# Designed miniproteins, single chains, continued (2), part 53

Each design is a single chain, and the fold is of that chain. pLDDT is the mean over its residues in the fold that is shown.

## One batch from the design tools (miniprotein)

Design m5822
Fold by ESMFold2-Fast:
Structure m5822 (fold): chain A 91 residues (1-91)
Amino acid sequence: MKEKLKEEAERAREEYKEAKEKAKEIEKELQELSDKSNNEEGAKELIEEMKKEGIEKFMKRVEELQDELGELRAKAEELEEKAKKLEEELK
């Protein structure tokens, strides 16, 4: 029984790390877009890219990234709580 709890705790910790890493990658991508939009030259480049890709496609991609980031953050929080509970039960 305790061996299964150890495996579940380790799995939750591993999934937590994976979710955190994915969240950081998405945060970096969104930050790069934000940094471009916050300077005049970068904003012009971004507008030209949006025109080339299609404004709707670009906006949808950004929205999908924001949604995925939110889901990953929520998942990471749940996994951390799960791991803590399992680790306490192993004490």
Scores: mean pLDDT 79

Design m5823
Fold by ESMFold2-Fast:
Structure m5823 (fold): chain A 64 residues (1-64)
Amino acid sequence: SSLLQEQVIAVLNGLKIPEEAEKAVQAIILAPNVQVLQARLQKFANEFPQFAAKVQELQQIVNS
C-alpha cells in the first residue's frame, strides 16, 4: 500500500546511508508493491548487515 511505502521511505530518509548502499536504498523506494518491497529489504539486510536490525523493524511494519 502507498501508506506503508511512505512510512518505509520516511524511515530510510532518516538514516545516514553510505554511498555504496544508495542504489539498494533507491531500489527499495522504487518497489512497485509490498512483495517486491519485502524482497528488496531482505536483500539490503543481506548486503549491509549493519542495517539488519532496522530492516527487521521495517519488515514488522510491512507485515502488520
Scores: mean pLDDT 77

Design m5824
Fold by ESMFold2-Fast:
Structure m5824 (fold): chain A 62 residues (1-62)
Amino acid sequence: MDREVEEGLLLMEIGIAKSLKETHPQLSIEILTKAAERAEALGLREVAEEARKAKKEIEEAQ
């Protein structure tokens, strides 16, 4: 699949996770963990860093 399409999907998943952080924080953390792993595997460093940052913020708010 095209790397550009995967990047768009990962950014959408990160956005969904951020919208769920207050109602479903555990699900949000899981989505962000998987998004960071996928982004890293694809060499999308900036996307991986965004996912990891969002995950850390949610974990620290618990």
Scores: mean pLDDT 81

Design m5825
Fold by ESMFold2-Fast:
Structure m5825 (fold): chain A 77 residues (1-77)
Amino acid sequence: MEEARQRFDENYERAVKAAEELKKLGLKKTADNYLKQIDHARELAERHPSVYPTAALAAQRVYDKLKEEIEKAKKEL
């Protein structure tokens, strides 16, 4: 569980930074929607620690989607 929690925290921090970058590119609504998803996953995992492995994967998926949106936005500019 400790390793899954650490992976979640790492993925969460990366996703938050990616969302801030996406906001700077003018896609605030998209970034806010992804931040809401990982905040919900974090709250659920804090209430029920056995969810951390699933939450870590969800945070990784959100980070990957945010990176895709950033690359797409930069390529279109």
Scores: mean pLDDT 83

Design m5826
Fold by ESMFold2-Fast:
Structure m5826 (fold): chain A 84 residues (1-84)
Amino acid sequence: SDIEEIRRLAREALRELLELLRTAKSIKAVNAGIAAALRVIGAEFELINKIKKGEISGEEGLEELRRVAEEELEYAREAIEKYG
């Protein structure tokens, strides 16, 4: 199902964020990674809700979650690079 695929993609992104968080040495980098993870979780719930309401297709939801995941992973990487 589209919802199951979105949940799987979100879980994959959260796993990658957790791996990045393990490399963080500063409180600022850790906080940035946590913020990124919360935004991925928020996007997952919002997109599932929109699909259930018929506001977007499952394909559109998957594309948007992929975009959000890429953005948040880059945000976390940049924070680790900048803050350690």
Scores: mean pLDDT 89

Design m5827
Fold by ESMFold2-Fast:
Structure m5827 (fold): chain A 56 residues (1-56)
Amino acid sequence: DEARRLLIRGIALKLRGIGLLFEADLTGNEALRQQGEQLIAKGDQLLAEADRLIAA
């Protein structure tokens, strides 16, 4: 269903974001850190939307 799809996408985006933050920490690349933070934020938004649908 839609909630499950959003949950999976949200988790996937957060995992990608965490990977970019890890790479940014190793390389000192500020652009990667910013990109990772943005992906985590987007993932959090999708998870919040999934939670809203599940709670309904």
Scores: mean pLDDT 85

Design m5828
Fold by ESMFold2-Fast:
Structure m5828 (fold): chain A 83 residues (1-83)
Amino acid sequence: AEVPPLSDEEVDAAAAGVPHLPPEALQLLQQASDLAEQGDYEGAIRAATEARRLIAAALTDPAQREALLKAIDREIAGLRKAL
């Protein structure tokens, strides 16, 4: 496909639709992104893993939880390959 399947706006919109997503999880996802841009893939994986844990604990809707956790798992897998 010529267009990307996901955008930052789409990811943010999915997170914004969750009424009880803790701000710490969003901060950890931002930290993971920043660390990956700096080449600290180990730090990025740690931050993303902690965000995943918080999201898994906070979300009660199994479909939305599964979708967000799969997106984070995909990011972590990409970071591991970059190591």
Scores: mean pLDDT 71

Design m5829
Fold by ESMFold2-Fast:
Structure m5829 (fold): chain A 85 residues (1-85)
Amino acid sequence: IKLSEKGKESLDKGTETIEKSLPELEKEVEEALNIPDKKKREKKLTVLITSLGILAAAAELSTSPKAPEVAKRLRELMEKAKKEM
């Protein structure tokens, strides 16, 4: 994978942005888990699982020292969401 200097900076900044958004992502998962309608809950959880997976993959490509922890937390949120599907 060819990462330009700007590409590296973008991934590292992206990882920091994801770390800052983790509390909101955790809240979104909890809110989705509390949806009474099974079909609406599954639809929201599917979207969240997909988004969390993309973010985790992006973090895993980052050279940021925070990347492994961020990726792990995103994967843990995905597994939590999957338990209710």
Scores: mean pLDDT 76

Design m5830
Fold by ESMFold2-Fast:
Structure m5830 (fold): chain A 74 residues (1-74)
Amino acid sequence: MEELIKQILEAMENKDYEKAAELLGQALKNNASPEELEAIVKAMEEYLKKNPDADEIFHLMLLYLKQELAKKKA
């Protein structure tokens, strides 16, 4: 999980939308637990809070993950 979060944050920093989407898709495809998805969500939220000028696409990715997390916790 730590390595996956690191790779996602590096992709966001490099504005590599394809890589970020691929890594997030991989986590969902591999049935990441609610706890694992929550860790990814928190890491992305913290990054975006510190980088408010980050591309809108990353905010949309975060929103999508929050929706998927909510479905798993329902």
Scores: mean pLDDT 80

Design m5831
Fold by ESMFold2-Fast:
Structure m5831 (fold): chain A 71 residues (1-71)
Amino acid sequence: TDALLAVADSLYEAARKIGKESKDPQLAKELLEAAENMRQAAVAGDRDALLTYGQRFAELARKALGKPAPA
């Protein structure tokens, strides 16, 4: 449980950093929402929810930082 919370907290910090770099406040908001949902799932011990929100987080992170991204 504590290990899952630590991972979720790290992802929340990553979401804040990605949000600052993306210049897209909507994507930053969605990344933070996904990370917060992962934290809540970690508190509940819901590994399926963690996987689902983790995949969503990865998708949003690619849009915020990946290619093709606003040059």
Scores: mean pLDDT 74

Design m5832
Fold by ESMFold2-Fast:
Structure m5832 (fold): chain A 82 residues (1-82)
Amino acid sequence: MVDQFVQDVMDTVRPGATPRGLRRMRRTLRRAGGLMRQGNYRDALRTVLGGIQDLVDRGDLSRDSGDRGRVVAQRGVQQMIS
């Protein structure tokens, strides 16, 4: 489930991300994946949402791809805790 979550978020943001944005998103998702494996889904989601917002603010991710990425992240976490 965690690896699928990481893949779904990456695939969602890829079209609107710079190469630097993709590298930063991979690092953020690696950290979030570690938190999820520990059962810390709240901090994992906060980490992903914050990372997406930072990338949008820096111009490394389009607003549209950021919005879609946030929706995918929220739904993915909800499915894992439901």
Scores: mean pLDDT 87

Design m5833
Fold by ESMFold2-Fast:
Structure m5833 (fold): chain A 89 residues (1-89)
Amino acid sequence: EEEELIKKTKEIIEKKVEEISKIDEEAAKEIRELGEKGIEALKNKDFEKVSELAKKIVLKGLETGDKKVKELALEIARALTEAAKKIKE
């Protein structure tokens, strides 16, 4: 159950990162690395680290100045924090 949730979260992140890469490849690479660390933090039940990484993803999206990249970064951050909340329950 938790493994399926983590797998689905990873799939969401990868899809959104692919969309970012079409706009800004450098931002996509950095957000992918943060997202992968977020998935690892979810597996380890390190919810504080998930929250920290989600914030870093949002900030990286904002730094690009692109509205679509910002929206996609927010969606990735939400996927991580929502998964953390469901696992924590």
Scores: mean pLDDT 86

Design m5834
Fold by ESMFold2-Fast:
Order: sequence, then C-alpha cells, then structure tokens
Structure m5834 (fold): chain A 76 residues (1-76)
Amino acid sequence: DVEEGARKSVEAAKKEAISQGLSEEEVEKAVREGERLAREDPEKARELMEEAQTSDDPKLKAKAAGAARALAIAEA
C-alpha cells in the first residue's frame, strides 16, 4: 500500500526531526508545507523529494515526506 508506506515515512521523518531538536510544531509545519506544495505544484514537490534524498536536513526531509504522502493519497 503506497499510502501506508508514505504515512510510515512521514512518522519516521517526524521522529528523526524531533530527535534532532525540532519542535513538534516545526515538524508539523514542515509536513504541511510539503503537502501544500504537492497540491499546488506537484513537479516542484517531486524536485523537493529528490533534493531531500541527498540532504541530512531533518526539516527538509519532513517536508519531503509530507509531499510524498499527499502525492500518494492523490494517486489512491
């Protein structure tokens, strides 16, 4: 299930970001920003996801996970 895999990825990214010192609000905001980007500009969302794969920035990874989840839900 692509949607379930994406949801699990978001949970993992949230835990990692919090462990790296981000607040719960900052992590949720990053996830929501990714979801919004996926709805408004799916091509930029995909570019963000590729950028996050080469980055160790937990906030960027949380945003990319949010984008991936929104894209997976749209395809379901």
Scores: mean pLDDT 78

Design m5835
Fold by ESMFold2-Fast:
Structure m5835 (fold): chain A 66 residues (1-66)
Amino acid sequence: MSEDELIDEASKKFNMPKSTVRKVLDEFKRNNYQPLSGGQLRALSGELGLPYSTVEDINRWIVENY
């Protein structure tokens, strides 16, 4: 699956803008393609203005589908 396809699928699944999903994906890539820590998820939640649970769910889905 291409990164564009992964972003498209996640955007539809979570009803989130593709730009938001891309930011979560970019943090996952920066974290050496490993699941984000609780601290990283909290920081990203604050940056995106989204609930922690939403960012955690998007990160989990990316980890499972990347």
Scores: mean pLDDT 86

Design m5836
Fold by ESMFold2-Fast:
Structure m5836 (fold): chain A 89 residues (1-89)
Amino acid sequence: MNDKMKVFEKLVEEAKKILEENGIDPSKFSPLKQILIVIVSYLENKPLKEMAKLSEEELIKKIRDYLKSNNDSLGLKMLDEMIELSKKL
């Protein structure tokens, strides 16, 4: 069993709950985009509905830029790994 895939699946489940609690239909987005919307909303202190309007690539760029500005090499590796895992769904 791929332990990293299980972590990714749990992150998707938590993101789905957060989106649903805020009146957003998670089925409109890819599993990866569901996670990205929640993360960017938190990082930029902007509404989930506003972040949901951005493309997946724009959300990835925002997170990547944040992680680079904080010298978070582990976070950058985790982001790239999540993107690769999402391609296997």
Scores: mean pLDDT 83

Design m5837
Fold by ESMFold2-Fast:
Structure m5837 (fold): chain A 71 residues (1-71)
Amino acid sequence: MEKVIAVAGAGGKRGIEAALEAQKKGYTRVVLIDSNPEKLERARKILEAEGIEVLEPSEVKKLDAFIDATV
């Protein structure tokens, strides 16, 4: 089963870039966290086009890693 990573600030450029870098390291399943739902939806579309599976938080019982891109 592939590893799951969460990215906070995922609606911003830094969050999207962090998720793409995580994919290069084998994290093809990602939970996106952001306070802006429109930016989050845009980030999801970008990442799914790159072959990343975006999971809802309710679908994930355990995270393997976490990135905070809000800083």
Scores: mean pLDDT 78

Design m5838
Fold by ESMFold2-Fast:
Structure m5838 (fold): chain A 79 residues (1-79)
Amino acid sequence: MIVNAIIEGAKKAGFDVDLSDIRSGLGIDLYGRTMKRRIEKEGYVTIPFKGKFVKIPVKGLSKEEIIKKTAEAFKKIVG
């Protein structure tokens, strides 16, 4: 759910980001325990994109809220 919401949010901002980009940029298996534990502890996901880091809050948010926050974060950093 969280990964799909991030991909949808980035697309709404006009950016094509897929699961492979997120996995490669983090050096972490997004389906693995490390990513789940980091989200639970920190409450956000960090994605490297065009030499910058996009920080997206995810803890306690709905799919629709994550989509919105992802779109805002990508527009703010890349605009």
Scores: mean pLDDT 67

Design m5839
Fold by ESMFold2-Fast:
Structure m5839 (fold): chain A 84 residues (1-84)
Amino acid sequence: SEREKRLRELGKELVKHMLVLLAKEAGLDEELIEKILEDTEEGEELRRKVLEAYERAIEEMVKNGETDKEKFNKLFKEYVEELL
C-alpha cells in the first residue's frame, strides 16, 4: 500500500530528526549529527547505535532514581562514544 510506504518513510524521518535533537542537546559532534541524517547503511547503523545509547542512558537514570537533564545528556554522550 502506498499509504503504508508513506507512513514508514515519515516515521523514519521523524526518528532521524528526534535523534538529531537529542544529539545536539547532549553536545555530540556536528559530523556525527550529519551522519545520523544520511540515507545510507552506515547512517542506519549509526541511528541504531544512538538509539541503543538513548535506551541505556534512560535505564541507568531510572535504576539510580535520577531525573537531571544534564546527567542524562552526559550518560547518553558516554554511551554513544562507547558504541562507536
Scores: mean pLDDT 82

Design m5840
Fold by ESMFold2-Fast:
Structure m5840 (fold): chain A 72 residues (1-72)
Amino acid sequence: DKRLDAFLLAVYSLVQRRGKASAREVGGLLDISQSTASRYLKKLEKMGLIERTEDGSYVLTEKGRERVKKLL
């Protein structure tokens, strides 16, 4: 899914720069609403590609990192 891959790459970019990715920051990067970003991040989390941090942000799982390598 091209759209899910775009969100995964946005999370990767933010994790590289800030250590974690919030729905607000992903929304800003992709020029979409935070609510839309939140829905796609929940889909990525359900797929096991990202996991939620205690502060409600996200980081990549091992599976997520492997998928990002195939997209770069």
Scores: mean pLDDT 85

Design m5841
Fold by ESMFold2-Fast:
Structure m5841 (fold): chain A 62 residues (1-62)
Amino acid sequence: DGSRETMNNSLNYSLRNDSKKSREYKEKGKDDPVRRYDQRGMMYMGGSMGNQKSGDDSIKSS
């Protein structure tokens, strides 16, 4: 039957669009950017996530 083939073509377009929507929704729906970003931002800033550090935290702390 050709009905499914036509539907498959339409579904393909939907799936492609769904990926984009899902991605955006997942990011926003997962956690609030305001709250999570705040905690994450501070952790990255204080956690020394910078590529430049080589373990000098101990020396600095000392």
Scores: mean pLDDT 46

Design m5842
Fold by ESMFold2-Fast:
Structure m5842 (fold): chain A 53 residues (1-53)
Amino acid sequence: MVVRVDGLVPGLRDRLQKWKDEGVTAVEVRGPDHLGGVVARDIARDLGLEVIE
């Protein structure tokens, strides 16, 4: 299962962890915020989720 997020949002790490526990394997990070997008992708990878470009 793949989920989409609009960059770095409040509670992103907790939300990604919950989704991972529910069987999510990959995340697509979207949005115009370059720095927030980089941080969001790093959090996803740190949690063991695949990041889709």
Scores: mean pLDDT 75

Design m5843
Fold by ESMFold2-Fast:
Structure m5843 (fold): chain A 71 residues (1-71)
Amino acid sequence: DESEKKAEELTKLLVEAKKKGYVDGAQTQKIGELRKWSMENEETKKAMLEALKKADPKLAKGVEEMFEKEE
């Protein structure tokens, strides 16, 4: 449930940024915070990605790439 809420929040931020053609500072900070939160726990990260895939598969791919880069 929490993972779904976080995934939907991230999804909305990314969709809005895409529609605007840019990401403002406040959105960038929120995305960074959500990323940090999910990156601290692999189990949480997995649950978040599953929820994100249901909301928007294209955005889920972007988030997965972000997680891979953290290697």
Scores: mean pLDDT 65

Design m5844
Fold by ESMFold2-Fast:
Structure m5844 (fold): chain A 60 residues (1-60)
Amino acid sequence: SPLTEQGDTLSRQGLDAWQKGDYKKASDLFDQSSKLYEQAGDTVRSQSNQDFSEEMKKKA
């Protein structure tokens, strides 16, 4: 689905931002990815990306 594909893209961008130490950008990207997966009905990937977003926010 286009929503799942966009979620995958944003999740990968979040990982890249995290690797570069940009915790705020990583948090925002994982949050956006989580919302797209939720809209697509993928609750497992939505929850995982929300958890990553919250962890990145604590490090920002």
Scores: mean pLDDT 88

Design m5845
Fold by ESMFold2-Fast:
Structure m5845 (fold): chain A 74 residues (1-74)
Amino acid sequence: MEEERERLAREALLEALREAGLSEEVIQAARDVLESADPDAAFDALLASLSEEQRRKIAEAIARAGRRVEAAEA
């Protein structure tokens, strides 16, 4: 079910961002992106505002969250 998959993906992503050591401000911005009417545009804007190191941590967190969602659905 897509709704449950989206919920698990959001929870996994936010946890992965915290585990990556990103600031609460960045984590809050990521939550705002997920709640946006245009998440893709909001995500691009977020990435443009971040440092290269923060973008790398976010990319790693997304990959890790994706693997966790796959494992939870299996």
Scores: mean pLDDT 73

Design m5846
Fold by ESMFold2-Fast:
Structure m5846 (fold): chain A 90 residues (1-90)
Amino acid sequence: GMLSEGELLVNATLLQLAVDYTVAKNRGDEEAAAYIERLMDAVVSKEEELRKNLELAQKVYELTQEASRALDAGDLEKLKEIVDEMLKLL
């Protein structure tokens, strides 16, 4: 069967965070890796709620894309701000 839109967004979010974690670790950016891991743990813990709440899943996915851009820019302070915002939603 086809996944729900919420489940697809959760899976896309977790895949992006796994990629970003690997990128941070490969760069030796242990601080960025720790923030991404904390966010990944929070998303996993709220996975069932996110699958059922499309608006929340969309917002979390959008913020994950912003976090990925901050990581690519080397903007650790922006990454921290986005992670803190996401943790308040979860």
Scores: mean pLDDT 85

Design m5847
Fold by ESMFold2-Fast:
Structure m5847 (fold): chain A 97 residues (1-97)
Amino acid sequence: MDELIAELEERLRKFEENEEKFEEELEKYLSTIPNKEVAEKLKEMAYKARELQKELLRLLIEGARSGRVEEALREAEERAAKAEAELEAKLAEIEAM
């Protein structure tokens, strides 16, 4: 249990350390998109996806600490599936623009 918590905390730390690089790479990518409205929607989606990843990691860490890893994994899978469906819907909206 302690080993799992340490591994998850290290993953969260590395993820947070990459925030500046994420922002820099995202800005470079968005600058290549000629449609500013499309670029703004993609930027919003990218930040929401990144925030979800941090939330899922925190959820797993809390689950491991409380001895409810299986419950946390199930919730994480459900949140990820919902986010994937929402991303597909938003991509369809962007294609229609």
Scores: mean pLDDT 79

Design m5848
Fold by ESMFold2-Fast:
Structure m5848 (fold): chain A 113 residues (1-113)
Amino acid sequence: SEAEELRKKAEEKEKELEEYLEEAISAIEGMAESAAEADPKNKEKYLEIGRKAVEALRKAVEDEEEAERLIKEVEEMGPNGEAFGRLTRKYVKEIKELKEEAEKLREEARRLE
């Protein structure tokens, strides 16, 4: 049925969202670890920036306002904060788009039942 095809497409888009989120988290964590290794004196700052950026990515799915608050905190946190904030904003935008696509497919399927 058309509803069944739309549910399958929603599931595929939800999987894309999960995979993208995992990749984005790994990229931010890797960037924070690399920055900490290159500048050991500021290691704890880079790791804190990374943790907040990851939290913003996780919140992007459920709480856009909290994600934005965390990104602003990251942008204000010393060395490379603005660079981490910019990258996190790009990932949050993609996460939001994937989430909206998945939700639209789920709603379309529900409408046909």
Scores: mean pLDDT 85

Design m5849
Fold by ESMFold2-Fast:
Structure m5849 (fold): chain A 61 residues (1-61)
Amino acid sequence: SERENRLAVLRAILAQLDPDSPTARRLREIIARMEGASPEELGRLSEEAGRLLVEHELARA
């Protein structure tokens, strides 16, 4: 399903992050929310996760 595919990608990314980082904590919260999300909420949460990860990469630069 769309939800399962998106969750699989985000979980794979989460596994590469420092588990104690603010980014990892925030991403875990978004993943948990996505597991029960409506299609509309799933899209919005996916966008939030994308923004979080872009900000994480910019902070590393």
Scores: mean pLDDT 81

Design m5850
Fold by ESMFold2-Fast:
Structure m5850 (fold): chain A 70 residues (1-70)
Amino acid sequence: AIEKRILEILQALGKQGDVNSSFQDLGLDSLDSVLLVGLLKMEFGVEIPLQKLFELKNVQALVEYIEAHR
């Protein structure tokens, strides 16, 4: 499932949370955000602009974005 895989990727970046966690709550810095976008492109084939990532309110919104663009 996309949800579980995104949470696993975040955990690999040292970020613990759930689908209700915002990226600010997870403590994503600029480097984390660049790495996350790259990993999402490799895993799902979805290119997410950094600006769009910062517009997403939480992990659930990211899951929905990937499902819509995959």
Scores: mean pLDDT 83

Design m5851
Fold by ESMFold2-Fast:
Structure m5851 (fold): chain A 84 residues (1-84)
Amino acid sequence: SELEEEKKKAEEELRRELEESNELSEKAKRAREEAKKALEEGDLETAKRLFEEARRLIFEEASETVEAILYSSLKLAYEKEIKK
């Protein structure tokens, strides 16, 4: 049915958003670690650049998390309609 196809699309989108969110979270953690190391070594320019990169990745991760929640809600709505 069309509802089952829409549910599958929502599941695929949810999976993709969660994978992207996880990848961004990992990149942000690595950037923070490298920034801390640069700061400890006295390389303020590198530390600042890496902290800015980590901040950007965190904002992107937050956006992806919101999208994942929306797709999860959509999937549940389609499941309820299929069962009716």
Scores: mean pLDDT 75

Design m5852
Fold by ESMFold2-Fast:
Structure m5852 (fold): chain A 62 residues (1-62)
Amino acid sequence: KKVRVTALRDIEAVGSPVVRLKKGESVVGTLLKEDDDYLEVLLDETGSVAMFPKADVEVTEL
């Protein structure tokens, strides 16, 4: 499932490499897994997986 993840505040998402987004910045990727606290997204730009905190991002289906 393809998604856009938009930061609601400045965030640092755990990944390799680490993904840093300022408030209002967004990335596009494939949603691999969702739990209560985090979204696991395979990023289109880097081809790497990042874990985004659900409370700190908006997710839009593409």
Scores: mean pLDDT 79

Design m5853
Fold by ESMFold2-Fast:
Structure m5853 (fold): chain A 99 residues (1-99)
Amino acid sequence: AEEVKEGLKELLERGKAELLAGNLKEAESLFVIAGRGLLGLETKGKKAEEEGSDKEVVEAAREAKEAAERTLAELKAASEEYGKLAEEALKKAKEAYEE
């Protein structure tokens, strides 16, 4: 959980840096990977919370979600267009799992 959280934060920061540098395709790829990891951690966190077990996984899922929300807010503040691209890329993983 902690390693996954740290990896997700790194992917979010790299995606943000690439997007601000104008490397749209690289940024989209990084955010899609981050979105998949976020969904996996969120699913595990929800199950752990419902079962009353593994508080570490619940906290890691919450912190990873907060990191993603902060990254999106910062990108939207810098550029609404870039914020939308990052948000859509992160959501691609969720759409695949909701089918």
Scores: mean pLDDT 77

Design m5854
Fold by ESMFold2-Fast:
Structure m5854 (fold): chain A 90 residues (1-90)
Amino acid sequence: MEEVKELIEKAIEHAINKNYDEAFDYLMEAERLLHPTPAVERRIEAERARIKYNPELKKSFIISKLITLMEELGLPREKIKAMVDKILKN
């Protein structure tokens, strides 16, 4: 759990600095630790391909994935909103 929190924290830092590819990699590693299944690996590959061919989806995907993972970890909704706002302000 603490390792997953650190990965999400790193993803947030990179997303705030517009380093979306690095943010994506940290989020995918967090997902692997939470859900270590072959289905997750296939999903990661599909999402990477989708983002590569549609740059407009990259930022929105990172934000939605951060929200989902933070909710799965039981983080307070107020804290989730604060982190998302920092990314949106850039």
Scores: mean pLDDT 79

Design m5855
Fold by ESMFold2-Fast:
Structure m5855 (fold): chain A 90 residues (1-90)
Amino acid sequence: KLEEIKKYLEQIPEELKENAKKAIEEFLNNKNETLYVLKIKYDGEEYLTIFNSKQIQDSKDVKTDEEIEEALKQYLETAEAELVGKFKNE
């Protein structure tokens, strides 16, 4: 799983890599957190980005796993983004 996450990180634009690294570090240090790898479209090009469930909780003011998944779903639909990877820290 860590090797798969590393491969996604290599595909992230340099300006977003630092935020992605922080998201991964928080995910690895906290049990029951989820890591999400998203493909976003901007100006005709596709980019990868990485978020963890704590970042979604903080930005969307949601608390439960169900609320986090719903907030992510709304973001994906609104931003024309795709979920390409999901990892649970169990």
Scores: mean pLDDT 76

Design m5856
Fold by ESMFold2-Fast:
Structure m5856 (fold): chain A 75 residues (1-75)
Amino acid sequence: SENIEKAIEATSEGNYSKAASYLTAAQIEAIADGDRELLAKARAASQVMDKYKGKKVEKEKITEEVRKLAAETKV
């Protein structure tokens, strides 16, 4: 989802407010489409972003953690 990728980028830039807005958009998108996989990924992204709140982290590391957590939280 483009919204999740934009949220990760905003988090790496230290803009948590912007990242949260993109995550909300991704969750609304997932619910509207009935896409449970995207919803799980958006929830995983929210957890990873909370973990890195106030910390500087490489965008690629955030992206990989989101992918791993989303795969583990599937069901």
Scores: mean pLDDT 75

Design m5857
Fold by ESMFold2-Fast:
Structure m5857 (fold): chain A 87 residues (1-87)
Amino acid sequence: MPKNVEELIKEIENIDISKLTPREFGLLLRSVLNLFFVDEEEAIEFVSKETGLSPEKVRDIFEGKGNPSKEEMEKVKKAFVNFLKKF
């Protein structure tokens, strides 16, 4: 369990999705995964299940690809915060 998980969660929760491009959002998600040495596929499966989005759609969002709506990005952000709380 990371020592600063509460601070990281607060930083992610305070991110204004309306001000992020899909590429910036994907970079943020992948940077957090790399920081915790978490497998991207495990995160994709969890987020897909929580949001109801396909694993392919979630992978595209993590890679900064596709055209996710602001609503889809907000759902992914909330599911990703829940995923981080498992650690």
Scores: mean pLDDT 79

